Designed miniproteins, single chains, continued (2). Designs and how they scored, part 79

Each design is a single chain, and the fold is of that chain. pLDDT is the mean over its residues in the fold that is shown.

## One batch from the design tools (miniprotein)

Design m6730
Fold by ESMFold2-Fast:
Structure m6730 (fold): chain A 77 residues (1-77)
Amino acid sequence: EKEEIEELFKELSSDPRFTEEEAKGLTESIAILSGKKTYFEELIKRIPALKDLTPEELAEAVLNGDVELAERVVKAL
């Protein structure tokens, strides 16, 4: 996990299309999606209201600041 994040930042920062700040922000976003996939899979299994979502869809919605979905998850925990 940590090694994958460091390697991803290295790849993105070597791309001339991205500034260091842009590469950092994108790396953080991808790390959230990747690192929490298993967590979101377990969460969907436990909360019936979320079972129509894939783990990827749930992770993307949380990352994009879907406040309504975030509130639903927090209330169900």
Scores: mean pLDDT 58

Design m6731
Fold by ESMFold2-Fast:
Structure m6731 (fold): chain A 95 residues (1-95)
Amino acid sequence: SFRVRVEVSEEREIDGKKTRFIHIQLTSADGRVVVNITAELTEEGDKLVLRITVVIHEGDRVTVELFEEVLPKSTSLEEIIERLIERGRELIARH
């Protein structure tokens, strides 16, 4: 099991593009592993571009991973959050 905290910014216009910031923190049940996911969600024409930074803390070890995902503009915010949580869950399981 794990604990989840989700924070979503209001929509802003950055460089002429509609942008939201999503922060998700997952903590393992024993508190040993903490995964912080920060995602920039930008509308670009008929698509959504998700630029993701993942920071994993496990004891004295810190891992940083960067990802980019392109999704249809019809993808809901709820679906995006669920996808990010699942990614964090998989990362907790492997660390």
Scores: mean pLDDT 85

Design m6732
Fold by ESMFold2-Fast:
Structure m6732 (fold): chain A 74 residues (1-74)
Amino acid sequence: MRKKLEAEIYLAMARITIAVGKIALEKGTMTEEDAKELLELVEKQLRLAAEAGAPKEEVEELRAEARKVVEAAK
């Protein structure tokens, strides 16, 4: 089932992107611009995951985490 694997890959990519963003915030290296770019990248990854059949609840949870990263970068 190719779509199931695609969904898992895109969700994993989103999780990795968010994790990298959290590390950058912790180190104080993330700018507000970097945070916005990270949110855009995560939104793209989550859209692709949803199109591949990822659970909506999981997509929404990861989107909320990405938004927290942007908020913390201000």
Scores: mean pLDDT 82

Design m6733
Fold by ESMFold2-Fast:
Structure m6733 (fold): chain A 64 residues (1-64)
Amino acid sequence: LDELSLEQLRAIVEHLALHGFDASQRGIAEAAGLSQATVSRLIRRAGGKAALAEALLARVREAE
């Protein structure tokens, strides 16, 4: 997550909040300006979409 900007983290969180479990890797990639390969790696590293959402929310909260 350290390689992502705060703006990219917020974009992913907003996309996941809007689409929930139906959020596609392509949709997340488009929202954050990332490649689908990068998004796939982030999801796997986090342990799934829900785990990724929790990690991103924690990072956004640290920035506040």
Scores: mean pLDDT 75

Design m6734
Fold by ESMFold2-Fast:
Structure m6734 (fold): chain A 96 residues (1-96)
Amino acid sequence: MQEEIDEVAKKFLEEVEKLAREAIQHLAGDPEGVRIAENILAAAKHGYDQSPELAAELTIAAAREGKARHPEMAEYFDKIIEVAEKALEEIRKLRE
């Protein structure tokens, strides 16, 4: 149970780091877009230090805010939201 939750959380963080890195590369030359992608990664890491559920919840919130401010990057933010929502669902099922 706890080991499975830890594995889901670790995989989630690794995937968010990968997607944020891809977004930063795509936004090369757009300081605001880079800052948003960095903020999403920071939210995931900050939440991860507290709980795996909080990591997913903060990542979803940050990515939704990023999508609202940069709709042209919606594809990358939607991928981050999908990864975080899937991780949150898996963690919740493992706790039930």
Scores: mean pLDDT 79

Design m6735
Fold by ESMFold2-Fast:
Structure m6735 (fold): chain A 60 residues (1-60)
Amino acid sequence: MDALKAQYAQLGEKAGRAVAESVPDATDEDIEEMAKRGGTVGSLVPDSKETARKIAEELR
C-alpha cells in the first residue's frame, strides 16, 4: 500500500529535519540532507516490519 509508505516517509523526513534543526551549526543543506535520509528510512517501515525493527535498533 503506497499510501502507507508515503505517510511514513513524510514522518521520517519531518523527524530528520527536526533533529537537524536542533543542531546549532547545522546548515540548510545539512537539514535537507537529514530530512531526505529520514524519509528514506521511514518509507521502509511499512514495507517490512522485521526490516523496520532492525533499522530502528541500529538507529538507537
Scores: mean pLDDT 70

Design m6736
Fold by ESMFold2-Fast:
Structure m6736 (fold): chain A 67 residues (1-67)
Amino acid sequence: SASTVERVARHELLKEPDIEAAAEAAQRGAEKLGGPETARRVREAVLSEPDLEAAARVGARMIAELV
């Protein structure tokens, strides 16, 4: 389910050392599901967040919307 994907994705992104690494991981996940344009938007959204927890939450939510 989307909620399971969101929870798992958030947990994985929180393991990244910083927002840039989280954005790269989220971009790779989104590209496999929605292609390069969707992946670029996910990367930009994650990079715009103030901290890693907010970045992981946004990235995970956007990835879950693609499932």
Scores: mean pLDDT 86

Design m6737
Fold by ESMFold2-Fast:
Structure m6737 (fold): chain A 55 residues (1-55)
Amino acid sequence: SLDEKVAEAVLLLREEDLTPEEIAKRVGFDSVEEFEKALRERFGMTAEELRAATR
């Protein structure tokens, strides 16, 4: 589900030094743009902002 993809992506943002594009691909988003939209809708943050907030 989308929620499962987002949860996995948040863990990868926190624990790994992968790019947002690499994380989006690994968790099964069709594009980094779709991934960034999902994060903005749920957290109000970009992938890099969320990475900083969770580290």
Scores: mean pLDDT 83

Design m6738
Fold by ESMFold2-Fast:
Structure m6738 (fold): chain A 69 residues (1-69)
Amino acid sequence: MLSEEEKKEYEERLKELYKKDPKDFVGIGKVLLEARAKGLSGEELTELAEKAGLSGDEADRAVVAALTS
């Protein structure tokens, strides 16, 4: 299980990738896959992505991509 500090680090990494123009959805998927490997559920991954600034649809798509990688 990720600590709150580790979750915050993943959130900041996701924010940096999402602020790129164009947005780095490949990088976002890799970060989410790493967080999943640390024990986050799909719901927690979606929440983490939304906290980073992704819309609900973008977060769901990114989580699906991470889970199918």
Scores: mean pLDDT 79

Design m6739
Fold by ESMFold2-Fast:
Structure m6739 (fold): chain A 95 residues (1-95)
Amino acid sequence: SSVYQQILQILRDARDEAMGKIGKAISYINKGDNDSAKKYLDEAKKIVDDAAEQVRQLIDDHNVSQDDRDEALSEVKLLQDLVDKQVKTLNDLIS
């Protein structure tokens, strides 16, 4: 469906933006600026969490099929788990 394609685009854009923030965090860690790194890690998590909320709202507002709903929510969980793992790993490095 067009809504499902919109959901996939939101998740792709969120992944790209969150990975960009993680890349900035790594750059700041390499410079010894752990405070800036922590800020960018927090921003990466917020981007993915906000995208997850947008996706859930689109699913509810457009009454998407059960199959599309289940697949979209699976993709949301995979993206959240990926970013949470990266953020945790980098936070553990700067502790």
Scores: mean pLDDT 90

Design m6740
Fold by ESMFold2-Fast:
Structure m6740 (fold): chain A 74 residues (1-74)
Amino acid sequence: MKLTDSNFEGFLLELLSRGRSLDEVLKILEETLKAFPSIEELLAATPAELMKIPGISRAEASRIIKEAKRESKK
């Protein structure tokens, strides 16, 4: 599926939902969207910037950026 601003929230929700409760996912999603309100801002971010969001690990930050770059190219 091509990553666009219209499905960006859904993309993040899918990645963040793995192994988390719904309340935790929604909290992390809200904080992520406050820090990176668009795909363009996320694609410019480093894993270190994503790790500043409470609840995101280094491995998850790297995975999110990798998947966002992969899906935005399709």
Scores: mean pLDDT 75

Design m6741
Fold by ESMFold2-Fast:
Structure m6741 (fold): chain A 94 residues (1-94)
Amino acid sequence: SMDEVRRQFEGVLEIGRRVLARIEDPALRARYAEFLELAREAAEQATSLEELDRITSIVLAAVSDVQRLLDEGRVEAALATVDRAIAQLRELLA
């Protein structure tokens, strides 16, 4: 249901907020914060189950990848991952 996917999205966003708290690099922190806000806006504007599920999948993948890359100390790769996720979300909102 739409409500179930929205609950899943909120769970992913909460994980994303915890990842943000771990980011020490100022540029990555700012970009990741922008990414989370864009994800929230995209989910709020979603008009279908399929659209919300797609947004949730993009956000989950990016949150998971950034968490892994942070654990590996790969800040530049994390920035590239965030930038790709922002571009994907903006394409869905166009």
Scores: mean pLDDT 89

Design m6742
Fold by ESMFold2-Fast:
Structure m6742 (fold): chain A 81 residues (1-81)
Amino acid sequence: DLESFKNLLERIKKLLETGDPFEIEIALSFLSMLLSIAKKMNANPELIEALERAIDALEAGDVEAALKALDEAIKILEEEI
């Protein structure tokens, strides 16, 4: 459900906030999985875009940009719950 999805994104955010490279790699893996699920479920396009921005930012090494994109994704889900 959307609440479970939001809770997973909040957990991923905590992994990113540590700044630990190993936890960032784990967060990237979970974000990629959640993006795949969101696309298969025909989720809100704004949510999909926010998740894609978070992944792109992490691949570029920009943790700050990834956190901003993740906050936007969480906000979108809060409006749907």
Scores: mean pLDDT 83

Design m6743
Fold by ESMFold2-Fast:
Structure m6743 (fold): chain A 85 residues (1-85)
Amino acid sequence: DEEVEKVLEKFKEKMKKAKSLAEQKRYLAEAVGELTNIAIKESSNKEEYNELFEKYAQKLKDVLREMGADESLLESVDNAVKTVK
């Protein structure tokens, strides 16, 4: 999805410029919010929403791992997925 890829690329650029873990956590929260809005827009029901958000959250975790991000950021994504359930 082009819109999801744009969110992930914007997140990567913000992470490269981040000067603290607090800034990284803020940018992660913004990316999670944007992916949530895309999942809501692209889904017709709650089941579709949950499936899309889990898929997008996995892509976000893959980006974090690729960047060598702090483990606490990966845990934050996992907690966001649990909250959607």
Scores: mean pLDDT 81

Design m6744
Fold by ESMFold2-Fast:
Structure m6744 (fold): chain A 69 residues (1-69)
Amino acid sequence: VSDEEIEAAFDRYDTDGDGTLSRAAAVEALVSLGVPRDIAEAVVEAYAVDGTLSREAFLEAARTALALA
């Protein structure tokens, strides 16, 4: 999975266009990239700040999750 694909997943699930994902949206975005749901949930919890992930936090989370999957 490329950084471009990770960014495309972020944009797809950023339905509000506010530049952040909720934990639920971030989990679904990671699952769409092929990450198992349990790993996606664990990684999102580790990277979330105030219940949300910025684009940069999501890229870091996705790289970590894909390495664990």
Scores: mean pLDDT 80

Design m6745
Fold by ESMFold2-Fast:
Structure m6745 (fold): chain A 87 residues (1-87)
Amino acid sequence: SESQTRLQEALMTLAEIEILRSEGKSSASLAEVEAQARAIIAEHPVTPEDVQATLAWIDEQIELARREGNESAVEGYERIKEVILEW
């Protein structure tokens, strides 16, 4: 659904921001993007099923990127998955 897609994008965005901050990257722009993602999550209660659906989608993206030989995309999605699994 549209709300499920928005929720998945919000979870992915928060994971990406956590990665960027762990690399020493921070800005007012990142804080604004984080606030927007958190607003989406606040409108939609996050369930374990939503997290599982997001992880399944990430696994599909990893497989597609691997088949395309896009090593940077594989690494990026694996890092995002690791962050989400630690939540």
Scores: mean pLDDT 81

Design m6746
Fold by ESMFold2-Fast:
Structure m6746 (fold): chain A 90 residues (1-90)
Amino acid sequence: MSPTDILYNGLQGSMDRLSRASGVPVRSISQAVDALRSLGRDDQADQVQQVAQQQTQQMTDAVQRGDIDTAHQISRQLAQQISQIIDDAL
């Protein structure tokens, strides 16, 4: 399982809830950011964007080093953080 698969599997529930609340499809982090902005949750959208940018860089670096276990841990942490932000915004 790739780090990206772990990330999106962890996000599925929150992304489905956000999709229902916003009325737009949410299948990626960028779509989640757009959906949050459509709901007037600009601060939460900015938080998701910042966390995703920082953690994605760390995840990519871990993969490039061959540290797949660390990449998987970062993916799980990122999914939890983004899910919390989305759920708190709803």
Scores: mean pLDDT 84

Design m6747
Fold by ESMFold2-Fast:
Structure m6747 (fold): chain A 69 residues (1-69)
Amino acid sequence: DPVEELRRELERLSREYDQAQENPELKEQFDWKEFVERVQRILDEAVRLEDSILEVYASVLLTVIKKEM
C-alpha cells in the first residue's frame, strides 16, 4: 500500500527530527535543506495520491521545520 509506506516514511522522518532536537551535537549538524526536501517529496506524493490525512501531516511537519530554521 503506497499510502501506508509513505506514512511509515514520514513517521521515521518525524522521529529522526525529534532525535536531532534532543542531541545538541546532532542538532548543530542537522541538514535542514535535505530534511525539508525529503518531507516535501512525501507531501507531493500525498497530494498525487489524494490522501488528505497524509497531506496534512506532511504540511504540519514542514511548517514546524521551517519555523526552526
Scores: mean pLDDT 79

Design m6748
Fold by ESMFold2-Fast:
Structure m6748 (fold): chain A 66 residues (1-66)
Amino acid sequence: MAGNLARNAAADAGKTPEEQDRWARLAEQAYREGVADGSPAAQLGAIVRAFEEGDEAKLDEIAAKL
């Protein structure tokens, strides 16, 4: 599930369990919205990449749009 991928990426980035839960929820929302728009992988990939790069500004931007 999309939420598990985001949760694991957040955990690997050293985020708290609360932040891991938040990003799992946001990723599931992004995936569901992306399914309607035909682009679920793009939004999920952006979240995972931002965690891998440690790009907090990008994570904040993504969260604000969801």
Scores: mean pLDDT 74

Design m6749
Fold by ESMFold2-Fast:
Structure m6749 (fold): chain A 80 residues (1-80)
Amino acid sequence: SSLERAREIVRELIRQGKELPLLRLEKGLITAEELTKLVPELTLEQARLIEALLKAEPGLVLRLSVEEGVKALVEAVRKV
């Protein structure tokens, strides 16, 4: 689905350290168009889908950031 695709794009951006632009979009501090200027790899269509997802699921960026951070820590511990 389009929302599942948007969720995977958000996870990828979080893995790239681009959480701050996503948080700003979620808080309504920037538009989807402004997100494409901060993350030029995104199409406007993708940015609009992300905006719609974040409006539908408040707190999603922080939730996914915690999930990806925990996953990274678990993978790091496995190497020790």
Scores: mean pLDDT 85

Design m6750
Fold by ESMFold2-Fast:
Parts: C-alpha cells; sequence; structure tokens
Structure m6750 (fold): chain A 70 residues (1-70)
C-alpha cells in the first residue's frame, strides 16, 4: 500500500509523466520544485522506490510507483 504522501507523489508524477519521462529520470529537486512535494515526502519516495540507491527515480521505478495507484 502507498502512504498518503506516496499516493500524492504518484498522482503528480502521472499527471506530469510526459515532461518527467522525456528526461529519463526524476531527481529529488524535480519532486520538490516541479511537483511541489515537501523534502520529507521526496525523501520518503526515494527511500522506498529508488532501488538503485542513486538518488534518482528512473522511468521503470516511476512507472512501478504509478502502477500502485488505485
Amino acid sequence: MLSPAELRAAQLIKENAKKLMAKGYISKKDLIEELGLSEETADAVLKRFDKDGDGYLDVDEALELISLLP
């Protein structure tokens, strides 16, 4: 299950998918500045879904997060 913060992040990523996916990755800065997430929410999303541990969500990780939306 997604937390309320992760659910919000997934919805915002889905709504901005074309812009974010064209870049090929989503940084912590993108989560905060482009999507308007708090630093705490951005850190929580990266901690759970950044499987590579590089500090970025790639397209596959972002799609996995979006797939968990109801």
Scores: mean pLDDT 75

Design m6751
Fold by ESMFold2-Fast:
Structure m6751 (fold): chain A 91 residues (1-91)
Amino acid sequence: SMAEEEAEKLAEEYKNDREGLVEELSKREGVSKETVDVALKVIAGDEDAVEAMRKAIEKQAEKYGASKEELEEAIRKAAEILKVPEEELYR
């Protein structure tokens, strides 16, 4: 995972720049920007995004070649940067 100091820098730098955070996480984790975007919306509690994330995990693995593990890792990284408990992301 990212070093804690690096995560803190990203959280401060992009706390109000969601698009920049999506681009940075996508680049660092090797996951599509769409996957990261959905992950951030899920973390924010967007109901449409929660349902989209459930479908995106399955379809992204099949259609876009991203694994479920890659999508889950993107969600975990986004939660770490935004200081959201990762346990909330899965239930």
Scores: mean pLDDT 61

Design m6752
Fold by ESMFold2-Fast:
Structure m6752 (fold): chain A 91 residues (1-91)
Amino acid sequence: SAAQKVKDLAEAAGEALSREDPEHAERLKEAFARMGELLVQGIETDEATWRQSVAESRRIVAALAEESPEHAERIRAAGDALLEFTELLRE
């Protein structure tokens, strides 16, 4: 259930950002889905994998923000929210 909640939130975030930035819609959806998968692996495995998943997710968010400067603040906020939600589910 925790894994499904993370995937659902990641998909919802990607969809929401895609509606605001249709030019980058596919990229945003694919990137957030990938982050969801990485974070699920992080919570289902060990601390080292979690740290790697967080670092990779942060790199994905930074790349998306560079690609869409007009939407950078919303992209970073969505990424931060997804990371914080997943961290709460680890406890």
Scores: mean pLDDT 87

Design m6753
Fold by ESMFold2-Fast:
Structure m6753 (fold): chain A 115 residues (1-115)
Amino acid sequence: MLVPDPSASPLERARAALAATVAEARATLSPELAAAVEALAAELLRLLDAIAAGDLAAAEAHLARAKELAERTLDLYLEELERTEGVVFSEEERAEMKERVRAHLDALYAALLAA
């Protein structure tokens, strides 16, 4: 069992989590969805770089871009689930999932700034 390094900073743990997510996406997802996850991860890495540099204006711009990419990635993921597993999502369920994704990114950003 790979234990996260307890001496790693929150930014280093976030970078490691993004790398693991990209590796999992490439192994398990369609090429289109994997590419969307990689694009989102690249933007989140730019966000982490901006936070590390103390450039809050750049960090907020990258956060806004990451939210747009996350919503697009979610739409592709839900479309793939509907096609492969026969799951159907209502407009309300999709809107709730997008709101949760935005809230999650906001919470992540706030946590990284507080560290």
Scores: mean pLDDT 82

Design m6754
Fold by ESMFold2-Fast:
Structure m6754 (fold): chain A 77 residues (1-77)
Amino acid sequence: MTKEEWEEFFKEVREYATENLGLSDEAVDRLLEILRTVFEHLGVKTKEEARQLAESVLQVLENTARDRGVSLNDLLR
């Protein structure tokens, strides 16, 4: 992926997180930091890999929040 393709992908994630998940700006920033770290560590090169990994990371975070009895927004503070 180019730098511009990564910026567009993270913009899409931010819009999804705020509009569909109701996350605060701080929670979104933390989510994006987690995703960037995971993508860099795993050497993600395509949008499809990034989407699948983002969905997996989000599922893990949602499961963790549920197990702790907190909202996803509170988990990401």
Scores: mean pLDDT 83

Design m6755
Fold by ESMFold2-Fast:
Structure m6755 (fold): chain A 71 residues (1-71)
Amino acid sequence: SLSDEALEVVRLAMTQPDSVQYKVHELLELSTSLSEEEQIKLIREVKDWLLTLSPEELEKKLTELIEELKK
């Protein structure tokens, strides 16, 4: 479910620096404007990034995605 995917992403973000945690929360809030299917796709992509990327790469990717969603 969307809530299960979102909770898992939040849990993974808790292991990251505060800057990454804040960006994940901002991204999740912005994603509420998307369809449920688009939100799940986005959350799964962010989950993959949290598992595979360095904190520096995560901050860059999250910032880019946040700016795209603000448009």
Scores: mean pLDDT 83

Design m6756
Fold by ESMFold2-Fast:
Structure m6756 (fold): chain A 100 residues (1-100)
Amino acid sequence: MTEEQKKAIEAARDYMGALGTYRSNKIAYEGLKKGLSDEEIRKKVSEANREAQALGDKLIEEIKKMSPEEAKKFIEDLNTLAKEYQKLADEYRKKVEEIK
């Protein structure tokens, strides 16, 4: 594995982490607004986490097929996505706190 591929995998993990937190917070917010139980919300979050894990595994395998130049370019996109999804995650966390 090249150094660029390793850095791209780290950026992909940051992106997947931010995306996962965003999805979990959004599910919690929408679930609370609909009056879903904590158990129903946890079930939906678990389902979303299983989907995210499969996507993450596929993303890592795709990065392993990239040239160093492709991997380097992909890092920039992944860093941008991670920052955007972290911002959305924080916004939904605040919305959940405002309901409780």
Scores: mean pLDDT 86

Design m6757
Fold by ESMFold2-Fast:
Structure m6757 (fold): chain A 84 residues (1-84)
Amino acid sequence: MIDQRIDQVRAIVQSHAAQFPQQSADIINMIDTMKNTTFSDDARVIQTLDYAIGIASDPNITARDMFEINTMMSIEIMHEIISK
């Protein structure tokens, strides 16, 4: 379930690479880290990914929205590190 949502976020973010090249690259690097991370709280991570998909799917997406997606992904990785 998490992997499917990670792949969805990656695909949507990559569709914005022409408009937001640096932000898209940063998020994709973060997604690659998430895909290699084992999470202890799947429900929370899924909720965060669903929220990120919602933001990324907005046709009026801004650079700030891209930054928010990257920040959310970073927080989930940090939560997993702390929980170990």
Scores: mean pLDDT 78

Design m6758
Fold by ESMFold2-Fast:
Formats: structure tokens, sequence, C-alpha cells
Structure m6758 (fold): chain A 88 residues (1-88)
């Protein structure tokens, strides 16, 4: 179903989010940035409403890849979107 496809893509985004946070904690800016770039590529395949929510928070993280608070806020937003899709 379309819902299953959307949730699968969001699960991939969340996997890269966890990797990006791990790299931020390790101080690896290059790998954190790489994970964030992969997230944006997947988000571009999601419906416009989800893109409008996630693209700005990932963009903020890309500008601040070593800021753990921004990375955690991004993670929370992605988790909230996943919960909304699962409950729909």
Amino acid sequence: SMKDQIFSLLSQVYSYTQQAISYTIQGDSQQATSSLNNMQQIVSQLPDDIQQTLTPVIDQAQQNPMDIDIMNQMSDTISDVMDQVQDS
C-alpha cells in the first residue's frame, strides 16, 4: 500500500537519523553530513506534506551537523511524523 511505502521510506530516514546522531556524538562532521544528505534524498520521494515538515528540520541540521540539540529536535520531528503515518 502507499502507507506501507511511505512508512518504509520514513524508517530509512530514521535509520540515517540515528547514524547522523552517532556521528555527531563522535565528532565526525563529514559522516554526519553524509547521513543528512542521504536523508534529504529519501525525503524528496515522500509526499509534499511530509517534505514540507521534514525538509526544513534536516536543512537546519545540515547547517549545524555538530549541534546535538538540533539533531535531537530533528529526530523527534521524524518520530512524530512516523507515528502520524502509522496511526492514519
Scores: mean pLDDT 90

Design m6759
Fold by ESMFold2-Fast:
Order: sequence, then structure tokens, then C-alpha cells
Structure m6759 (fold): chain A 74 residues (1-74)
Amino acid sequence: ALEEAIRLAEEAIEAAKRGDAEKAVELAERLAQLTRDDPVAYTGAREAAEAAKRGDFETAVRSLEAVRKHLLEK
């Protein structure tokens, strides 16, 4: 679970950096589903998905990087 969440965060960051909105949203929403019991990770993943939906990839990357850092510190 934790390892999969970190992988999804990394893949979502790469998608957002490419400007791939569809893939960034898909991966960020999957990350949110896996992190429902972690309010910090869940909120960050949801914010990243919303940012990617509106084409704000810089905000999406920052939110996902914060989620990745949080998960690595567990």
C-alpha cells in the first residue's frame, strides 16, 4: 500500500510535468483513494487532481511532491 502510493505519486508528478492532464488526474485520484486514511496525503492528492483538471500543472506538481515527501517520512 505505502509503496504503491509512493509509486503513484511519482508517476503523477511525471505526468503533470509533461502536461498530461488526463494521466495526472487519473493517477492523483488513484493516489487519493489509496490514502483515504491519511488526511495530509489525501488532501494533497485531491488538490493535485483539481489543479491538473484546470491545467495548473505547477500547483499539481507542488502538491504531489508534498504528498510524496510526506509518504517517504512514514
Scores: mean pLDDT 85

Design m6760
Fold by ESMFold2-Fast:
Structure m6760 (fold): chain A 81 residues (1-81)
Amino acid sequence: MSDELVKKFEEEIKEIEKLLKDGIESGDITKIIASALRLIGLEYDLDLAYQRGEISQAQYDKLMERIKKLLDEIKEYIKSE
């Protein structure tokens, strides 16, 4: 249940990381924007899962930190271009 949900979030974060890395390396702004939109959606889903008690605070904090790190990388890239 909660462990399977955490694994799903982890797998989605990894896919977004790959998309963002590919976008930055290729200069493809469309991939970077797509990564940002997916992260925002995932942040919302993760918050909802936490509010519903489907994941622990420790799991929420760890996953949210990872999402925020990727969002910060996107913000830095956009601000520097």
Scores: mean pLDDT 83

Design m6761
Fold by ESMFold2-Fast:
Structure m6761 (fold): chain A 75 residues (1-75)
Amino acid sequence: SKTAELLRELAKRLRELGADPDIVQQVETLAKLVEKGELSKEEAIEKLKEIAKLAEQAGEDESAELIREAVKELE
C-alpha cells in the first residue's frame, strides 16, 4: 500500500529528526493497521492530524510540520 509506505517513511524521518518515541510509535502503528486493511486512508489522515496537534502541543513543531506534509501528500 502506498499509504503504508508513506507512513513508514514518515516514521523513519521523525526518528531521524529525534522526535518523541511515542509520536514515532503512533505513526508506525498507523502504518501497520493500514497495511493489514484494519484502517482506511481517510482514518489514517484523521489520526495523523491528531498526532500533529499533539506534537505541536508538546513543542515538537518540526515533527508536527513533517506529519502535516505527509497529510497533504495523502490527500
Scores: mean pLDDT 87

Design m6762
Fold by ESMFold2-Fast:
Structure m6762 (fold): chain A 78 residues (1-78)
Amino acid sequence: SLAARRQALVAELILELSKVLEVPGEVADRFRALVLAGDLEGARKLLVEHIEKEAPSEEAKRKALELLDEMMARLRAL
């Protein structure tokens, strides 16, 4: 189903982002809810704001934003 594919991509992104910066469960849950509701713009904005606040370095910020943009493109293609 579309919902299952979206949940799988969300889980993959959160796992990969967690290697670069801390993603609290509340942020992960809000991101998942927005993606499942089809609010991809709101979902992207939420994670961009989190990454900008919490990234430990400019390199980590760039890597996290690249991962987010790649995953958002995959979500939009579903």
Scores: mean pLDDT 88

Design m6763
Fold by ESMFold2-Fast:
Structure m6763 (fold): chain A 83 residues (1-83)
Amino acid sequence: MIDKIREAIEKGELEEAIRLADELIEELYRKGVLTKQEYLELSAQLVGAVVFRVLGDEEAAKKQLEKVIEALERAIERAEALK
């Protein structure tokens, strides 16, 4: 999933990247990889990316999405390390 989100960002397909990131956040929360606090924080950051995209600030939207992806990667790596 993360690789697909990164591909969408690189192609400038920010709407698709946001959709895929939202799906991954929901999946990881359902699986117990994300705490409720992490879920709420990541969801809020994703809304920030949507706002920047709507305002036409693609660079800010991309940076916000990259931060969300980095946080998701850390959560996945943390969960794998604790197995």
Scores: mean pLDDT 83

Design m6764
Fold by ESMFold2-Fast:
Structure m6764 (fold): chain A 69 residues (1-69)
Amino acid sequence: MSREQLLDVIREAVDRTGLSEDRAAQGAMLAAELLKSRSEDEVIAELQRTLGLSEEQARTILRLVKERA
């Protein structure tokens, strides 16, 4: 994922989930890295466990990352 694509994901994630830019950035970067080797369900679980995101927030970030991959 390019820096420009990452910034687009962060902006949209902030707008859709109400997360801070820092939290959205951490979520987007973690989701992008984990999607290279893990299933979508595992990525969602890891976002919830590591960053304290809700299931809805984790699914939103995952969707935005996938749309820009």
Scores: mean pLDDT 83

Design m6765
Fold by ESMFold2-Fast:
Formats: sequence, C-alpha cells, structure tokens
Structure m6765 (fold): chain A 80 residues (1-80)
Amino acid sequence: MIKLKVIDKEGKIHELEVDPEMSVEEFLKKLVELGIISEEEAKKILEFLEKQGVKTVKELYERTAGVVDLEELLKAAENE
C-alpha cells in the first residue's frame, strides 16, 4: 500500500491508502465513488495522464511526489 495525498478542487486534502499496482483508471473511478471528482472530470484527467504515459498509481506517485492536485491536473488536461 502507498499513501497518496489528493487535493480536491476546493483545496481539501484527502489522504488515501491505495495499491501502487492499481490502474490510474481504477483510482480515478474510486475518487468519483468518494465524491471527490465528477465522472467527466475523471475522464479528462485519465486522458491527460494516459497521454503522459502514467498507467498506475505508482507511476502517478513518482510523477507527483505523492501529492495529486486535481485542479492542476484538470487545468493541464483542458490545455492539452
């Protein structure tokens, strides 16, 4: 298990324990289930991360140093 800090679009920090082998798609689906992001936002972030070659939570952790800012990712995804 890996500890990942997720900052939502309101600036609230969520500390999550997730499987590093979990896909980014599965991870984003979990965030939707928790009410942290919408399904549309999750799809945009997934497309952006796949474009960056990020497939797993471990790769996401390595890219973000364990801090995932959802607003920043959404802005990056919108600008492509």
Scores: mean pLDDT 83

